# Ledger of designs, part 95: designed miniproteins, single chains, continued (3)

Each design is a single chain, and the fold is of that chain. pLDDT is the mean over its residues in the fold that is shown.

## One batch from the design tools (miniprotein)

Design m11295
Fold by ESMFold2-Fast:
Structure m11295 (fold): chain A 76 residues (1-76)
Amino acid sequence: SEEDVREQAEALFEYLKAKHPELYEELLKIVEENKDNEEKAKEQIRKALIEAGVVKELSDELLEALYELLLKDLEG
């Protein structure tokens, strides 16, 4: 459900901040460097998370929710 996706995104986001702070900062930089191209930012976020071994696969729905959380942290 939409609620389950949001819960999963929040859990992943908190996990990244707590256990992978360098990766979290990298994801914020991806969002900042790609402000004019949200699609490119999302593709780079997905790739970074998979490459780091944090997730094996990331759904479009979960990626969208995670992107929104990163954007809120970046913009304050």
Scores: mean pLDDT 85

Design m11296
Fold by ESMFold2-Fast:
Structure m11296 (fold): chain A 68 residues (1-68)
Amino acid sequence: SHDELFRLVMQAYVYAVVHKDYEKARELLLKAIREYGLPKETAIKVAEYIPDEEFRKKLIEEIEKLAE
């Protein structure tokens, strides 16, 4: 549902910014894309909030490489 998608995206943001658990943020974003149809462009915008430059770069590349 749209509410579940919004919850997943918001949780990914909180894990990235507040908890600094980037792997959990990645897991939630990939789930939102795969199971709930989150657009890649939206997922990339959320990933840009990850303060770890190396992790952010790798995650954005991973999202861009996902099959459409």
Scores: mean pLDDT 85

Design m11297
Fold by ESMFold2-Fast:
Structure m11297 (fold): chain A 98 residues (1-98)
Amino acid sequence: MTKEEVIALLRAIFDRIDALHAQRPLSLEEIAELLRAEAEKHAENPLVTEILTLLADILEGDLSKLEKLADLHEELNGKVPKEVREENIEELRELLKE
């Protein structure tokens, strides 16, 4: 799978979860379970399974994995300035406190 195909697949997965959430509000635990199920379907692609599993772990409260998620994001989308990376991580931490 190419980098572009990985990004497109992740986008499609997130769009499906957003559509489900729009029909009925999902808990963070329910979203994490959906992400883990998608990771199992793509077990042959270690990058996809790693990203989905990291997101699920973060949603279940493992905020220590935010830095690793940012590393994988930079691997797919290219390096960002340190200040932008730190801002993005803090923004995600604040969203997950609610």
Scores: mean pLDDT 77

Design m11298
Fold by ESMFold2-Fast:
Structure m11298 (fold): chain A 77 residues (1-77)
Amino acid sequence: APSVVERLREVIETAKSNEEAIAALREIAAAETDPANKALLENLVREIESNPDMDLETVKDRLRAVVRYLEARRAAA
């Protein structure tokens, strides 16, 4: 199965709207077994839903920041 980082990169490349990004993030969160990663993804969904004025590129930049955080945390483990 693809990793959370691989799935997030797919969302960055393929999402055409905030609604598509949110739907994909919800699926990734639902499949996530690590409670810290699940909470991070659920918080990201809430952040996007609470800020309807965010453009798609801002959403994608936020996803890129989360990818960098997850990779750094994995490297430190």
Scores: mean pLDDT 84

Design m11299
Fold by ESMFold2-Fast:
Structure m11299 (fold): chain A 90 residues (1-90)
Amino acid sequence: GALEEIVKALERLEEVRAELEEKGDEALATQVAKAFFLLLAEKYGEETVLEAAKKVDKSLYAYAAYVLSEETPLESLNPEAVEIAEELLS
């Protein structure tokens, strides 16, 4: 179901973030995570995304809630980060 799909996508996000952080690109890693949660909320709805994040980890839930509360438009993020986030959801 949708929750299982989101959990798998979150696992992929953590792998990509770890790889980017190892390369020293912490700024890109942060932007990818922000784009990812915004795209997930648009596709599945905010409530479903927050429920899935809560099942994975409380820290991840807190971060997702923070990102979704900021009202940051997707267009203000790094286009490379948006592209990576879109690939994680396909």
Scores: mean pLDDT 82

Design m11300
Fold by ESMFold2-Fast:
Structure m11300 (fold): chain A 80 residues (1-80)
Amino acid sequence: MKEEAKKAAEEALKESAKRGGTVREALMRIANALMEYVSLDETSKAVQAAADALRGVPLDAPLTEEQARKMSEAVSKALS
């Protein structure tokens, strides 16, 4: 369900930021979380939206809570 997918992605992003994970690790965690609830096509679109929200940020950079919030908003919009 889309609401469960949104919540799973938000939780994955919060966990990544708390653990000092990279942007790349956050994108992978979103993909894994979303695949449990939505199709591969919807997962791909949501992950791309999250990546686009952080355009210009290096993939190996540490994920900030502000960046995690922007990614979560992009995922939620993509799944609506």
Scores: mean pLDDT 82

Design m11301
Fold by ESMFold2-Fast:
Structure m11301 (fold): chain A 92 residues (1-92)
Amino acid sequence: MKERIVEIAKKYVETKDLEGAKEEFVKIAEEAGDDVEPNPDEQVVKNGVLTVLFEAYVSSLPEEKQKELFEKLKNASREELLKLAEEIAKKM
């Protein structure tokens, strides 16, 4: 499940295809047994995609860099989060 969500996140940040990301996200959530809406809100999809992508990236970082990233996530705007996600996708 996590690997598939990360793949969808990478595709989303490359293509900006929110509708495609929504469809794949719903499919994965249904396979996991989660009770999700067939057409979730755009913000919910973006938050889910960014969260999983950041979690996967953070897990690969040393503790020092993890702290820096967490501070950025806490104070970052949505635009900054998208830019950070794009940088992460390029490095993964």
Scores: mean pLDDT 64

Design m11302
Fold by ESMFold2-Fast:
Structure m11302 (fold): chain A 107 residues (1-107)
Amino acid sequence: SEAEKKIEELEYLKEIFEEKLEQILELAKTDKKAAIEAVKALAEEIAEKLKSLGLPEIAEKFKELAEEFIKRLAEAKTDEELEKVVEEFRKEMEELFEEAIEEIKKK
């Protein structure tokens, strides 16, 4: 079904997000500015994909969460703080992906 295909695309998008987020964490430990640029690029890519799946409200929520993540990432001073900030963002995004899947299932 159309819904099954969209859910499969969301699951794949979640996997890409998690892989990119781990790369961003490692980058942030050596080059915080490059990590912030990577977050901005990832946020644009994921937001556009969510919008293309018919989830513009989820895309806006994601952009807001990404902006807050960038602020927290910029303020982090230690590798432990960076890891905590990344883990919090991962959990927020996990909840948002679950919300996205439920919205597709309602159609």
Scores: mean pLDDT 87

Design m11303
Fold by ESMFold2-Fast:
Structure m11303 (fold): chain A 100 residues (1-100)
Amino acid sequence: DEELRAQLAYFEAEFGAADPNRDGTISVAEARKWLASFAPDLSEAEIDALIAAADRNGDGTLDFAEFLELLLRLAELLASRGVEVARRVAEMLRAIRAAS
């Protein structure tokens, strides 16, 4: 619980940094910029696929729950490439999503 709260606070801070207009959503353009900064080794096609999977309603914006889905998809992608820490991050993100 302590660890999940710390992770949630971290992701809220990252979401806030990507949402400078403070409307409670980030645009797909903002999410793309954040992904390019956080995971610079991702290709444009990978970034597009992650955003499309998270943008559930296709409205071109992500709320915090959709942003957590984006992070989960990113963690699953990195885990598939052998990033061990990404498997643990994916587990934490699933727990946060279930609690939120």
Scores: mean pLDDT 72

Design m11304
Fold by ESMFold2-Fast:
Structure m11304 (fold): chain A 61 residues (1-61)
Amino acid sequence: KVPKSVLEQIELAKQLEAQGKQLIEQGIATNDQKLIKEGQELLKKAQEILERYKKLYEAFK
């Protein structure tokens, strides 16, 4: 019932979340505000994708 494209977007969002967390950790360790900001932007993007596709996932379950 759930389209493959929906599952692929959820997987992409999980990857973006992992990358965002890594960048924030590196930025904190090196005191690099740009890395922290980039990580936060990736986390926001991942959360937006997950919120959108979670609704689609529930609709197709």
Scores: mean pLDDT 81

Design m11305
Fold by ESMFold2-Fast:
Structure m11305 (fold): chain A 86 residues (1-86)
Amino acid sequence: MEPPSSQQGAKAALEAIPKIKEELKKRGLTLVGVGIDVTPDSVTVTLQVKTPDGTILEVTVTVPSTASADEIVDKTIEAVNKKVKE
């Protein structure tokens, strides 16, 4: 059963989380917190990521509600990489 747009965004975000966790682990990072906010037009994913030195970084990514899980993964990892370089 195909979900409406807001449910599709929620499904994509939920499918993205385990992939994000795996990608973070490959980088020596640990996912310690996750928040997902879904509207009809957008999905906002907020991550709390622990670095190897014990620093916790907060990363927020907003995508259209029609975004795929892979798009959420890609944008989230890009945002994490940018935050780590700061």
Scores: mean pLDDT 78

Design m11306
Fold by ESMFold2-Fast:
Structure m11306 (fold): chain A 88 residues (1-88)
Amino acid sequence: SLKDEILALVESLPEDLPLKPEIRKKVEELIRAIEAGDLSRVLQLAGELDRLLREAYEWAREKGDEETQELLHKLAGAIQDLLKEYLG
């Protein structure tokens, strides 16, 4: 459910977002790390994704793309919820 929501949000990001392929790759790696129970890798990937989503948000803000800003905010929230479910 949360994993499917996160993957759908990533796919909904615009194709002209330069960071979309890297965000997709890191999200897929995070999901695999969670499934493997690799806590250290999960925390590393969570930090990397936070930086990537922040950079993507600045790109969308500079472009005036409010829809992409909302998608990125929702994606960040869904990732936080997934991490809380895994850690709690």
Scores: mean pLDDT 89

Design m11307
Fold by ESMFold2-Fast:
Structure m11307 (fold): chain A 92 residues (1-92)
Amino acid sequence: MEKYIEEAAKQLLALYKERMPVVRENLEKGKANPEANPEGVEIVSLIVEGAPEEEILKKLKEQILKVSKGDEENIKKIAENIPLMPAELEAL
């Protein structure tokens, strides 16, 4: 399970770095409505600002655990869906 969380966090960080222009636009939209997703805004701000990867990965792992509620199947589903997220990042 730990391996799926670690890989998911690394894949998500790589995806955000690849899609940085869209991520920056979505961060500005998120800042306009911080009550909707305060944790997401915090993590994405760290990525955009170039915070240490260890800090970003720690917060991504914590968010994955929180969203999955520690369920192994949910963690696997998150990891499987990361490659499909570029379309969602462009929509938000």
Scores: mean pLDDT 68

Design m11308
Fold by ESMFold2-Fast:
Structure m11308 (fold): chain A 76 residues (1-76)
Amino acid sequence: MSGAEVMERYLEALRLKEEGKLEEAAEMFERLARETPGTPIAVESLRQTSELYEELGKYELSEKYRKEAEEMEKAM
């Protein structure tokens, strides 16, 4: 995936978040992170996923993605 495509996908996920489609936004950020492992955008996408699940009251999923983001950042 090109850097431009990665940024377009990130902005699309942010748009979903702004529209209040929090679960769809979380799923989009998670997919982007899976497609771009080991990159700063993947770490940031996992952080966004964690924050969105926290906002949705899904604390176990929020903690899972928070840890994945921290582990990925440490491995970079």
Scores: mean pLDDT 85

Design m11309
Fold by ESMFold2-Fast:
Structure m11309 (fold): chain A 64 residues (1-64)
Amino acid sequence: MLPSDEEMREVSLAIMSSSIRNPTTRQMVLDIGLARLRQGESVSAAFDKAVAEVRARLGDEADL
């Protein structure tokens, strides 16, 4: 209900994504993760699913 809670979840996702070395891969993870957060998923679930989806798209090219 509080907007700050939603913002804190976005910040947490960004912090987790900061461990990704490639900025393009990081941006893809953020984009997918934010979409998952909007569906009501937790930060960890959103991040894990985003990483899996990006890895599936990039295969061996993913810098994860």
Scores: mean pLDDT 76

Design m11310
Fold by ESMFold2-Fast:
Structure m11310 (fold): chain A 63 residues (1-63)
Amino acid sequence: EREEVLEEARKGLEEAKAKGDEDTVRIYQRIIELAERGEDPDVLRAFVEIAKAISKIDEERKK
């Protein structure tokens, strides 16, 4: 489960970099660091969902 969340976070990081969304990039970098430190998978998943929500809001603001 932790590895699945970590992989999802890495994917989100690459997508955020491609979009130039520096705020979302920073959030995913922190999620990856927490996962590598052995943080709870449920906490990591919550952070990934928050990062996705922030990315979506930023994208809507640019429309």
Scores: mean pLDDT 76

Design m11311
Fold by ESMFold2-Fast:
Structure m11311 (fold): chain A 89 residues (1-89)
Amino acid sequence: MPSAEELEEARRRLEEDLRILREELKLLSEEEVEELLRTLETEGPRAFLLKWYAILSGLSVEEVQNLSSEERRQKLEEIAERIEKLLKE
């Protein structure tokens, strides 16, 4: 299980990555970045990942929770392709 120090370092890296996504890739708005960081801090990493996944897929958190494992994998592949395409531009 990750230590508190490792979790703090991971959080800092996530904050930097989210800022890069907002400014460089235009993938997230400032409000979406703030909401994701707030969710991580108040509801934990699982809730953060669900919201982040929902925002990138254009779905609600409730819709994401109702997806099967196979459907989640397919949507993650779609998100990965979108990110890869943006990075190549």
Scores: mean pLDDT 64

Design m11312
Fold by ESMFold2-Fast:
Structure m11312 (fold): chain A 75 residues (1-75)
Amino acid sequence: MAELEAELAALDAEADRLAAAGAGREAVAELMLRALEVARRHLEELAKRFGTKEELERLLEEAEELARALRSAPL
């Protein structure tokens, strides 16, 4: 659990660093999508401990929509 949380936090930090370094939005969006894929692979383990698989799935779907929007439409 803690390892997964740390990995996701590290990916978020990498995304922030890419954006701050002037990396394109596509690179940031790709990293976000990879982070979400990792979370989905561990969703069942997270749900076993919290009992909220549906809530976690919904949050991941919302985050994936945000990442796709970032890829296709620059703000």
Scores: mean pLDDT 71

Design m11313
Fold by ESMFold2-Fast:
Structure m11313 (fold): chain A 100 residues (1-100)
Amino acid sequence: IEELEKKEQEINELGIQAVRAIKAGDYASAERYLRQLARKADEILREINARSSQQQRIRDLLRAAFDALKAGDSAGAIRYIEQAVILLTEVIRVHKLELE
């Protein structure tokens, strides 16, 4: 439970850092943070045995964020990152509530 809370904080922090880098025009840092976010998301989803549909949706959102970033669509990239972080933290919280 405490370890999942730590991972939730890490996911939120990486999302914030990626968005800030995009807003600053630092696409190299944004891509680095987004890759770290994708790696952490995969690790967490595997650890909590998340449903394949949830894993796929988060993966698709992160892929869309990378594609938007490559296309110079800052607004789209930010939106997809925020959606991925929200969904991932929601999945983590639901899993924690089931661990009585």
Scores: mean pLDDT 83

Design m11314
Fold by ESMFold2-Fast:
Structure m11314 (fold): chain A 66 residues (1-66)
Amino acid sequence: KEELKKKFKEILDEGVRLLSLAMELHIARREGAPEEEIQRLETQMDAEVARLKKLEKEYNEIKKKL
């Protein structure tokens, strides 16, 4: 159970980062930020989504072993 707890915490941390980036992207688009800034945030969002997907897969593999 400790391994699941650690992995779940990693997922939560990444989820919080993803939500923060989504909020920044929404605000940037709404306030008319430069295209470069919007693209930077979109790229960071894609990277965080990929990381979250990897963590979810790892969590499910640990869960199956219990």
Scores: mean pLDDT 82

Design m11315
Fold by ESMFold2-Fast:
Structure m11315 (fold): chain A 80 residues (1-80)
Amino acid sequence: DLEKLKEEFAEAIENKDYEAAAKAIVEMLRLSDKEEREYILTILKDLKEKGLTELVDAVLKLLEKEGDKELLEELKKALK
């Protein structure tokens, strides 16, 4: 349920729980089609530029821990 994940993400961000926020965003990326995924990655890049570097670092760490090389590569490209 994408809407539930969006709510979980928003709550985690409000609480500065970047590990929980990273988990929610990674699941959103996995449930999204290519166009939706590109949009989410664009938002994540914008959030990093606005100072939420801790969130992006948590996402990268989670993807590396889970061995999700495809999403890790997509995220790294989006952050350029």
Scores: mean pLDDT 81

Design m11316
Fold by ESMFold2-Fast:
Structure m11316 (fold): chain A 64 residues (1-64)
Amino acid sequence: MKFPSFLTKEEQEKLKKLVEDAKARGVPDEKIQEFLDWYNSLEPIEVIKEKFPELKELLDKYFG
């Protein structure tokens, strides 16, 4: 999966951990990629949480 290059090292590590945690929970790679595409579009985190409720717990954990 491709991560946005404009992110800080800390934000990249948080995204990596979120992706790994999501995969471990059985979230499909396709859904994780859709999430990353939305994140890369610089949508507000609150909008992303609404669009991806299956990732809300992880988003709250790493970005809440």
Scores: mean pLDDT 74

Design m11317
Fold by ESMFold2-Fast:
Structure m11317 (fold): chain A 55 residues (1-55)
Amino acid sequence: SPADQIAQDGSRQVSQLLRNGLSSSPSQRSQLTQQARQINLDTVRRSQQIRRDQR
């Protein structure tokens, strides 16, 4: 479903973002973790909205 695809894309984006942070400072990794959290929250919200709007 479209919601599942959005969730998968979000997970891949988070994984790539955190992988890029492996050679970063702890403060930069903290920022990347916050960005990953925002991506996850946005992905969940968008998936829920699609399910709500699709009747």
Scores: mean pLDDT 75

Design m11318
Fold by ESMFold2-Fast:
Structure m11318 (fold): chain A 71 residues (1-71)
Amino acid sequence: KIEEFLKLFDDVVEGKLSEEEAKAIAEEIEKLISEKLKKLREENLKNRRLLSEEEMKELLKDLIREELEKL
């Protein structure tokens, strides 16, 4: 899963950041994404909704973009 996160992060950033900057931002975004996904999983268990792999990837891309926009 971490490799998929790195691909999504790299796609969003398009190599515009230095390696040190990218690593620091990636760690922050990864933590936020993990927390968000936990909340979504708990909500989905209540609502009996299952997220597909593609839906999860889209959510991850959106979360990465939102967090990069805040930075």
Scores: mean pLDDT 66

Design m11319
Fold by ESMFold2-Fast:
Structure m11319 (fold): chain A 88 residues (1-88)
Amino acid sequence: EEELYEKVRKAFEEGFKEGVELYKKEGLSPEEVEELVRKLMAEAMQEDDIVKAAYLLGKAGGIAYSRGLVDKEEMYEFLDRLFDSYKK
C-alpha cells in the first residue's frame, strides 16, 4: 500500500508539473482552463489504473492551481480520496 501510494503521489506530482507548464506556455483563458480541467478529471474518473488516474488528476490540478482556482492542499485532499476509493 505504502509503495503504491508513493507511485500514485509521484504520478500526481509529475502531472501537476506538466499542467503548470502547459498553462505557462499556452496562456489559457478561464473558459479553456475550465474545459481542460473538466476533460482531464473525467478521464481520471474513467481510468482503472490509479497511477494513470493520479497523473491525469495532477495535470488538471496544475492547470487549475496556475489559474488560482484551487490551492495545493485541496488537490492533495482530492488525491487522497481517489487513493482511498481504490484501496477497497
Scores: mean pLDDT 75

Design m11320
Fold by ESMFold2-Fast:
Structure m11320 (fold): chain A 72 residues (1-72)
Amino acid sequence: GMARAEVTLTSVATGEVKTGSGEVEGSGASAGMRAIANSGLPGGEEAEAKVTVTLDGETYEGSGRTTALAPV
């Protein structure tokens, strides 16, 4: 099934808050990474991440520090 992720990223360097979302077939982790990339936070910025992933009607939540990935 399709995994959908929503992410809130708070930049460690600037305190800027960005949100992103992404959908990927069969992978919550890949949906989360796509949501991070779609946040618009510059690539290489460290951020505190809060992620919600929905897959086939189940919801998973996670938080932690990550590096923002902008599409290049």
Scores: mean pLDDT 72

Design m11321
Fold by ESMFold2-Fast:
Structure m11321 (fold): chain A 61 residues (1-61)
Amino acid sequence: SSSDLAAEAVRLAKEAGLTPDQIAELFAAIVAGEPDAAIAERLGISRSTVSRIRRLLEEAR
């Protein structure tokens, strides 16, 4: 379900070491259409992690 996909996205972000504020920034940046590479560099996480979270959020819509 959409709720399960959104919960998985939050779980991956937490495992990557992001704070709640950084998770909010990540989700806002994805919705704003920022490139995965730019988000990854700014938040200090891997591009593959950003890409996986983007896919989960897009599928959750």
Scores: mean pLDDT 83

Design m11322
Fold by ESMFold2-Fast:
Structure m11322 (fold): chain A 89 residues (1-89)
Amino acid sequence: DKEREERRKEAREATVKGLLKAAREGKMTMEQLELLKEIEEETIEELKKKIKEAEAAGDEKAKKIYEEALKYHEEVLEELKKIIKEREE
């Protein structure tokens, strides 16, 4: 269901946006930041697999949804890495 995948993408992005805001505001411990980084890395790998599956199935709409989600989570991961580095010095 393409509509369900779109809604799931939006819900995940909204949740991650809230967590990233807390990270930017210094409200997260180093352990919480590392856990969020690990979760984002896992999400990215899951999305890469889903993109390959959608491509193999010829589902261009699903592929586009997963590619947009992948781009967003890659941007989040880079920002998290920067926040972690700044807190480590």
Scores: mean pLDDT 82

Design m11323
Fold by ESMFold2-Fast:
Structure m11323 (fold): chain A 96 residues (1-96)
Amino acid sequence: AKELLEEAAELLEGTAEFLKAVAPQSEKPELLEETAKRLEELARELRKAVEAGDIERAVKLIEEAAKLLEETAKETGLEVLKRAAERLRKIVEEVK
């Protein structure tokens, strides 16, 4: 479980960095920048939950991140975000 939760945190952090990198060339740069900031916040809270052994809280944070990525993917058409959300959903199913 811990390894999958750490993978989720790394995925959130990596996706946030990707969004910051592509935001200037996007049709919706402000949306990508705000999504990146929210993913960084969720990653910090997720790491905190993992350190505390709070698996229930960690799962809820991952579900929130997946929903955010699905919504941003729908608005932007970025398949990378859809795939990231799908991986997060799979991590949740494996941890439950």
Scores: mean pLDDT 86

Design m11324
Fold by ESMFold2-Fast:
Structure m11324 (fold): chain A 68 residues (1-68)
Amino acid sequence: MSKVEEAKKKALELAKSKGLEVEAIYTKVEGNRIYVMLELKDGRVLYMEFEIDEDGNLVLVKEVLAAG
């Protein structure tokens, strides 16, 4: 699914821009929403929610960096 791949790429670019080292990537699709969870090497989690809008564009709607 191309939108899931796009969401993963965007999530990894965001992590890289913040200097975060990614250990594992998990994704889930529910309707027009794509959830991406990045497990970081230090045990923290970067959680992101993406929405596919009416024009088919991927929009980041939520970003949370949580302690592990």
Scores: mean pLDDT 83

Design m11325
Fold by ESMFold2-Fast:
Structure m11325 (fold): chain A 95 residues (1-95)
Amino acid sequence: SKEQIRELMDQAEDLGLQLASELPVGVSLQLRGLLYQRRLSIDEAIRQNDLKGALELLKDFLDQLIRLADLYNASESIRNGLLSLKKQVDSLLSS
């Protein structure tokens, strides 16, 4: 549902902001800008009733956050949170 995708995006944004707090200032600022752009893109897909597209955009964003978390040795709690959230998105895409 639209509400489920919004909740998953809210969780991704929260984890992304937590990740940003662990990054160097320049990378943190770039990530905050990316979070805003990804939120707008996913919200637009939801407005167009493209729920699969919204989930695919969220999956791509989570993959990017996971790569960034690994690159900067983010805390295990953030990495585990992102992986758990990606598993939920993958499950919805598979149904």
Scores: mean pLDDT 87

Design m11326
Fold by ESMFold2-Fast:
Structure m11326 (fold): chain A 108 residues (1-108)
Amino acid sequence: MREEKEKILEKGVKTLEELKADKSGEGFAGLKKLLLDLFFGEKPTLDDYINELKAVKSGETIPALEAAIRASRGEPISEEQKEAALPVLKTMYEMGLISEEQLKTALP
């Protein structure tokens, strides 16, 4: 289970990188599916995913996805993390996973 969660999160980061490089929208669809599975599927909770990221030594953390999850929970993030998290947070907002207040708090 843990290894599968790591692969899903790694795929999320790859999708964000592809989204920045490729404007086709296919990478964006992959990110939406990942976030839907994370929040609404029969998948581990956000806390489980955050704990899994903290347990990973190699590759350590997935900065964009971790920052977006932390910001969605009202945790403070750095300016560099805000830039990395922006595409993920906007996707979460468009999908109805976070409120407008959460988005504004994360990205003032």
Scores: mean pLDDT 55

Design m11327
Fold by ESMFold2-Fast:
Structure m11327 (fold): chain A 96 residues (1-96)
Amino acid sequence: AAAEEDKRTVRVTIASPSESLREQTIAKIQEIAKAVGAKGVERLPDYSPNTQELLVHTESEDKRREFVRKVQELRRAMKEVSIEVQDLAGNDLTAE
């Protein structure tokens, strides 16, 4: 049961020394998640300076793929921010 939800969940790691850029990036990711019909965006506790992790729960593997594609476009726009997109097993979803 849990393994099927893992295929619809994505972990986004946002890193920048600028808190303002991190918060702007998080807001844009939340907008993308809403646009693809994600069930929710959860902020994980900050265990590392300059880094914020998000869990995004989508309705399907297709919706997760659409979310990842839109986040790849955001990465190209936000060059001063590191954005990593992984599944719960740690596989890079932006590598296709």
Scores: mean pLDDT 78

Design m11328
Fold by ESMFold2-Fast:
Structure m11328 (fold): chain A 65 residues (1-65)
Amino acid sequence: SELFEAAVKEAREYLEETGEAKIVSVEDGTLTVGDISEDVRKYVATALRLIGILREAGSLKVERV
């Protein structure tokens, strides 16, 4: 999905800007982020899942917490 690839790119760029992660990988539709805190990892994963669901549904807004 073009949306998923764009979301992965955005997450990677964000993590690189914070200097917290060097490696972001996607395997079997799962985003794996290395060298970040547990909370940041959960946030990134949740944001990507929400973005995917929101765009597929076409009715939900992206709320970033």
Scores: mean pLDDT 50

Design m11329
Fold by ESMFold2-Fast:
Structure m11329 (fold): chain A 107 residues (1-107)
Amino acid sequence: TAELLKKTFGEEVAALMMSGIAQSYLKEGDYDRAISIAKSGAKSVPEHSSRFYTIMGQAYFKMGDYDKAIDYYQKSLDLNPSNSVARQNLSKVYEAKGDYDKAKEAE
């Protein structure tokens, strides 16, 4: 569990392990498991929740749910404005949606 990883390895290592597992599921196309792990990570390691919201945004983007992808990327950027991955992916979602003005703003 996320809590077990946090207690065993500490918060930063737990966040890295959980985000790595979630990204592995994204690569395999198992978006539901990627989202489930990312939600668990955001709850268990709140100080790294920007990372997990980015993963949730990526999963929803891959599923074609652009509105949820935008919502999670914005949540990620609200917590960490320096998250270049979330900003770049937010721009890509707006382009995929045909909103070129917002895509430029997100860059």
Scores: mean pLDDT 84

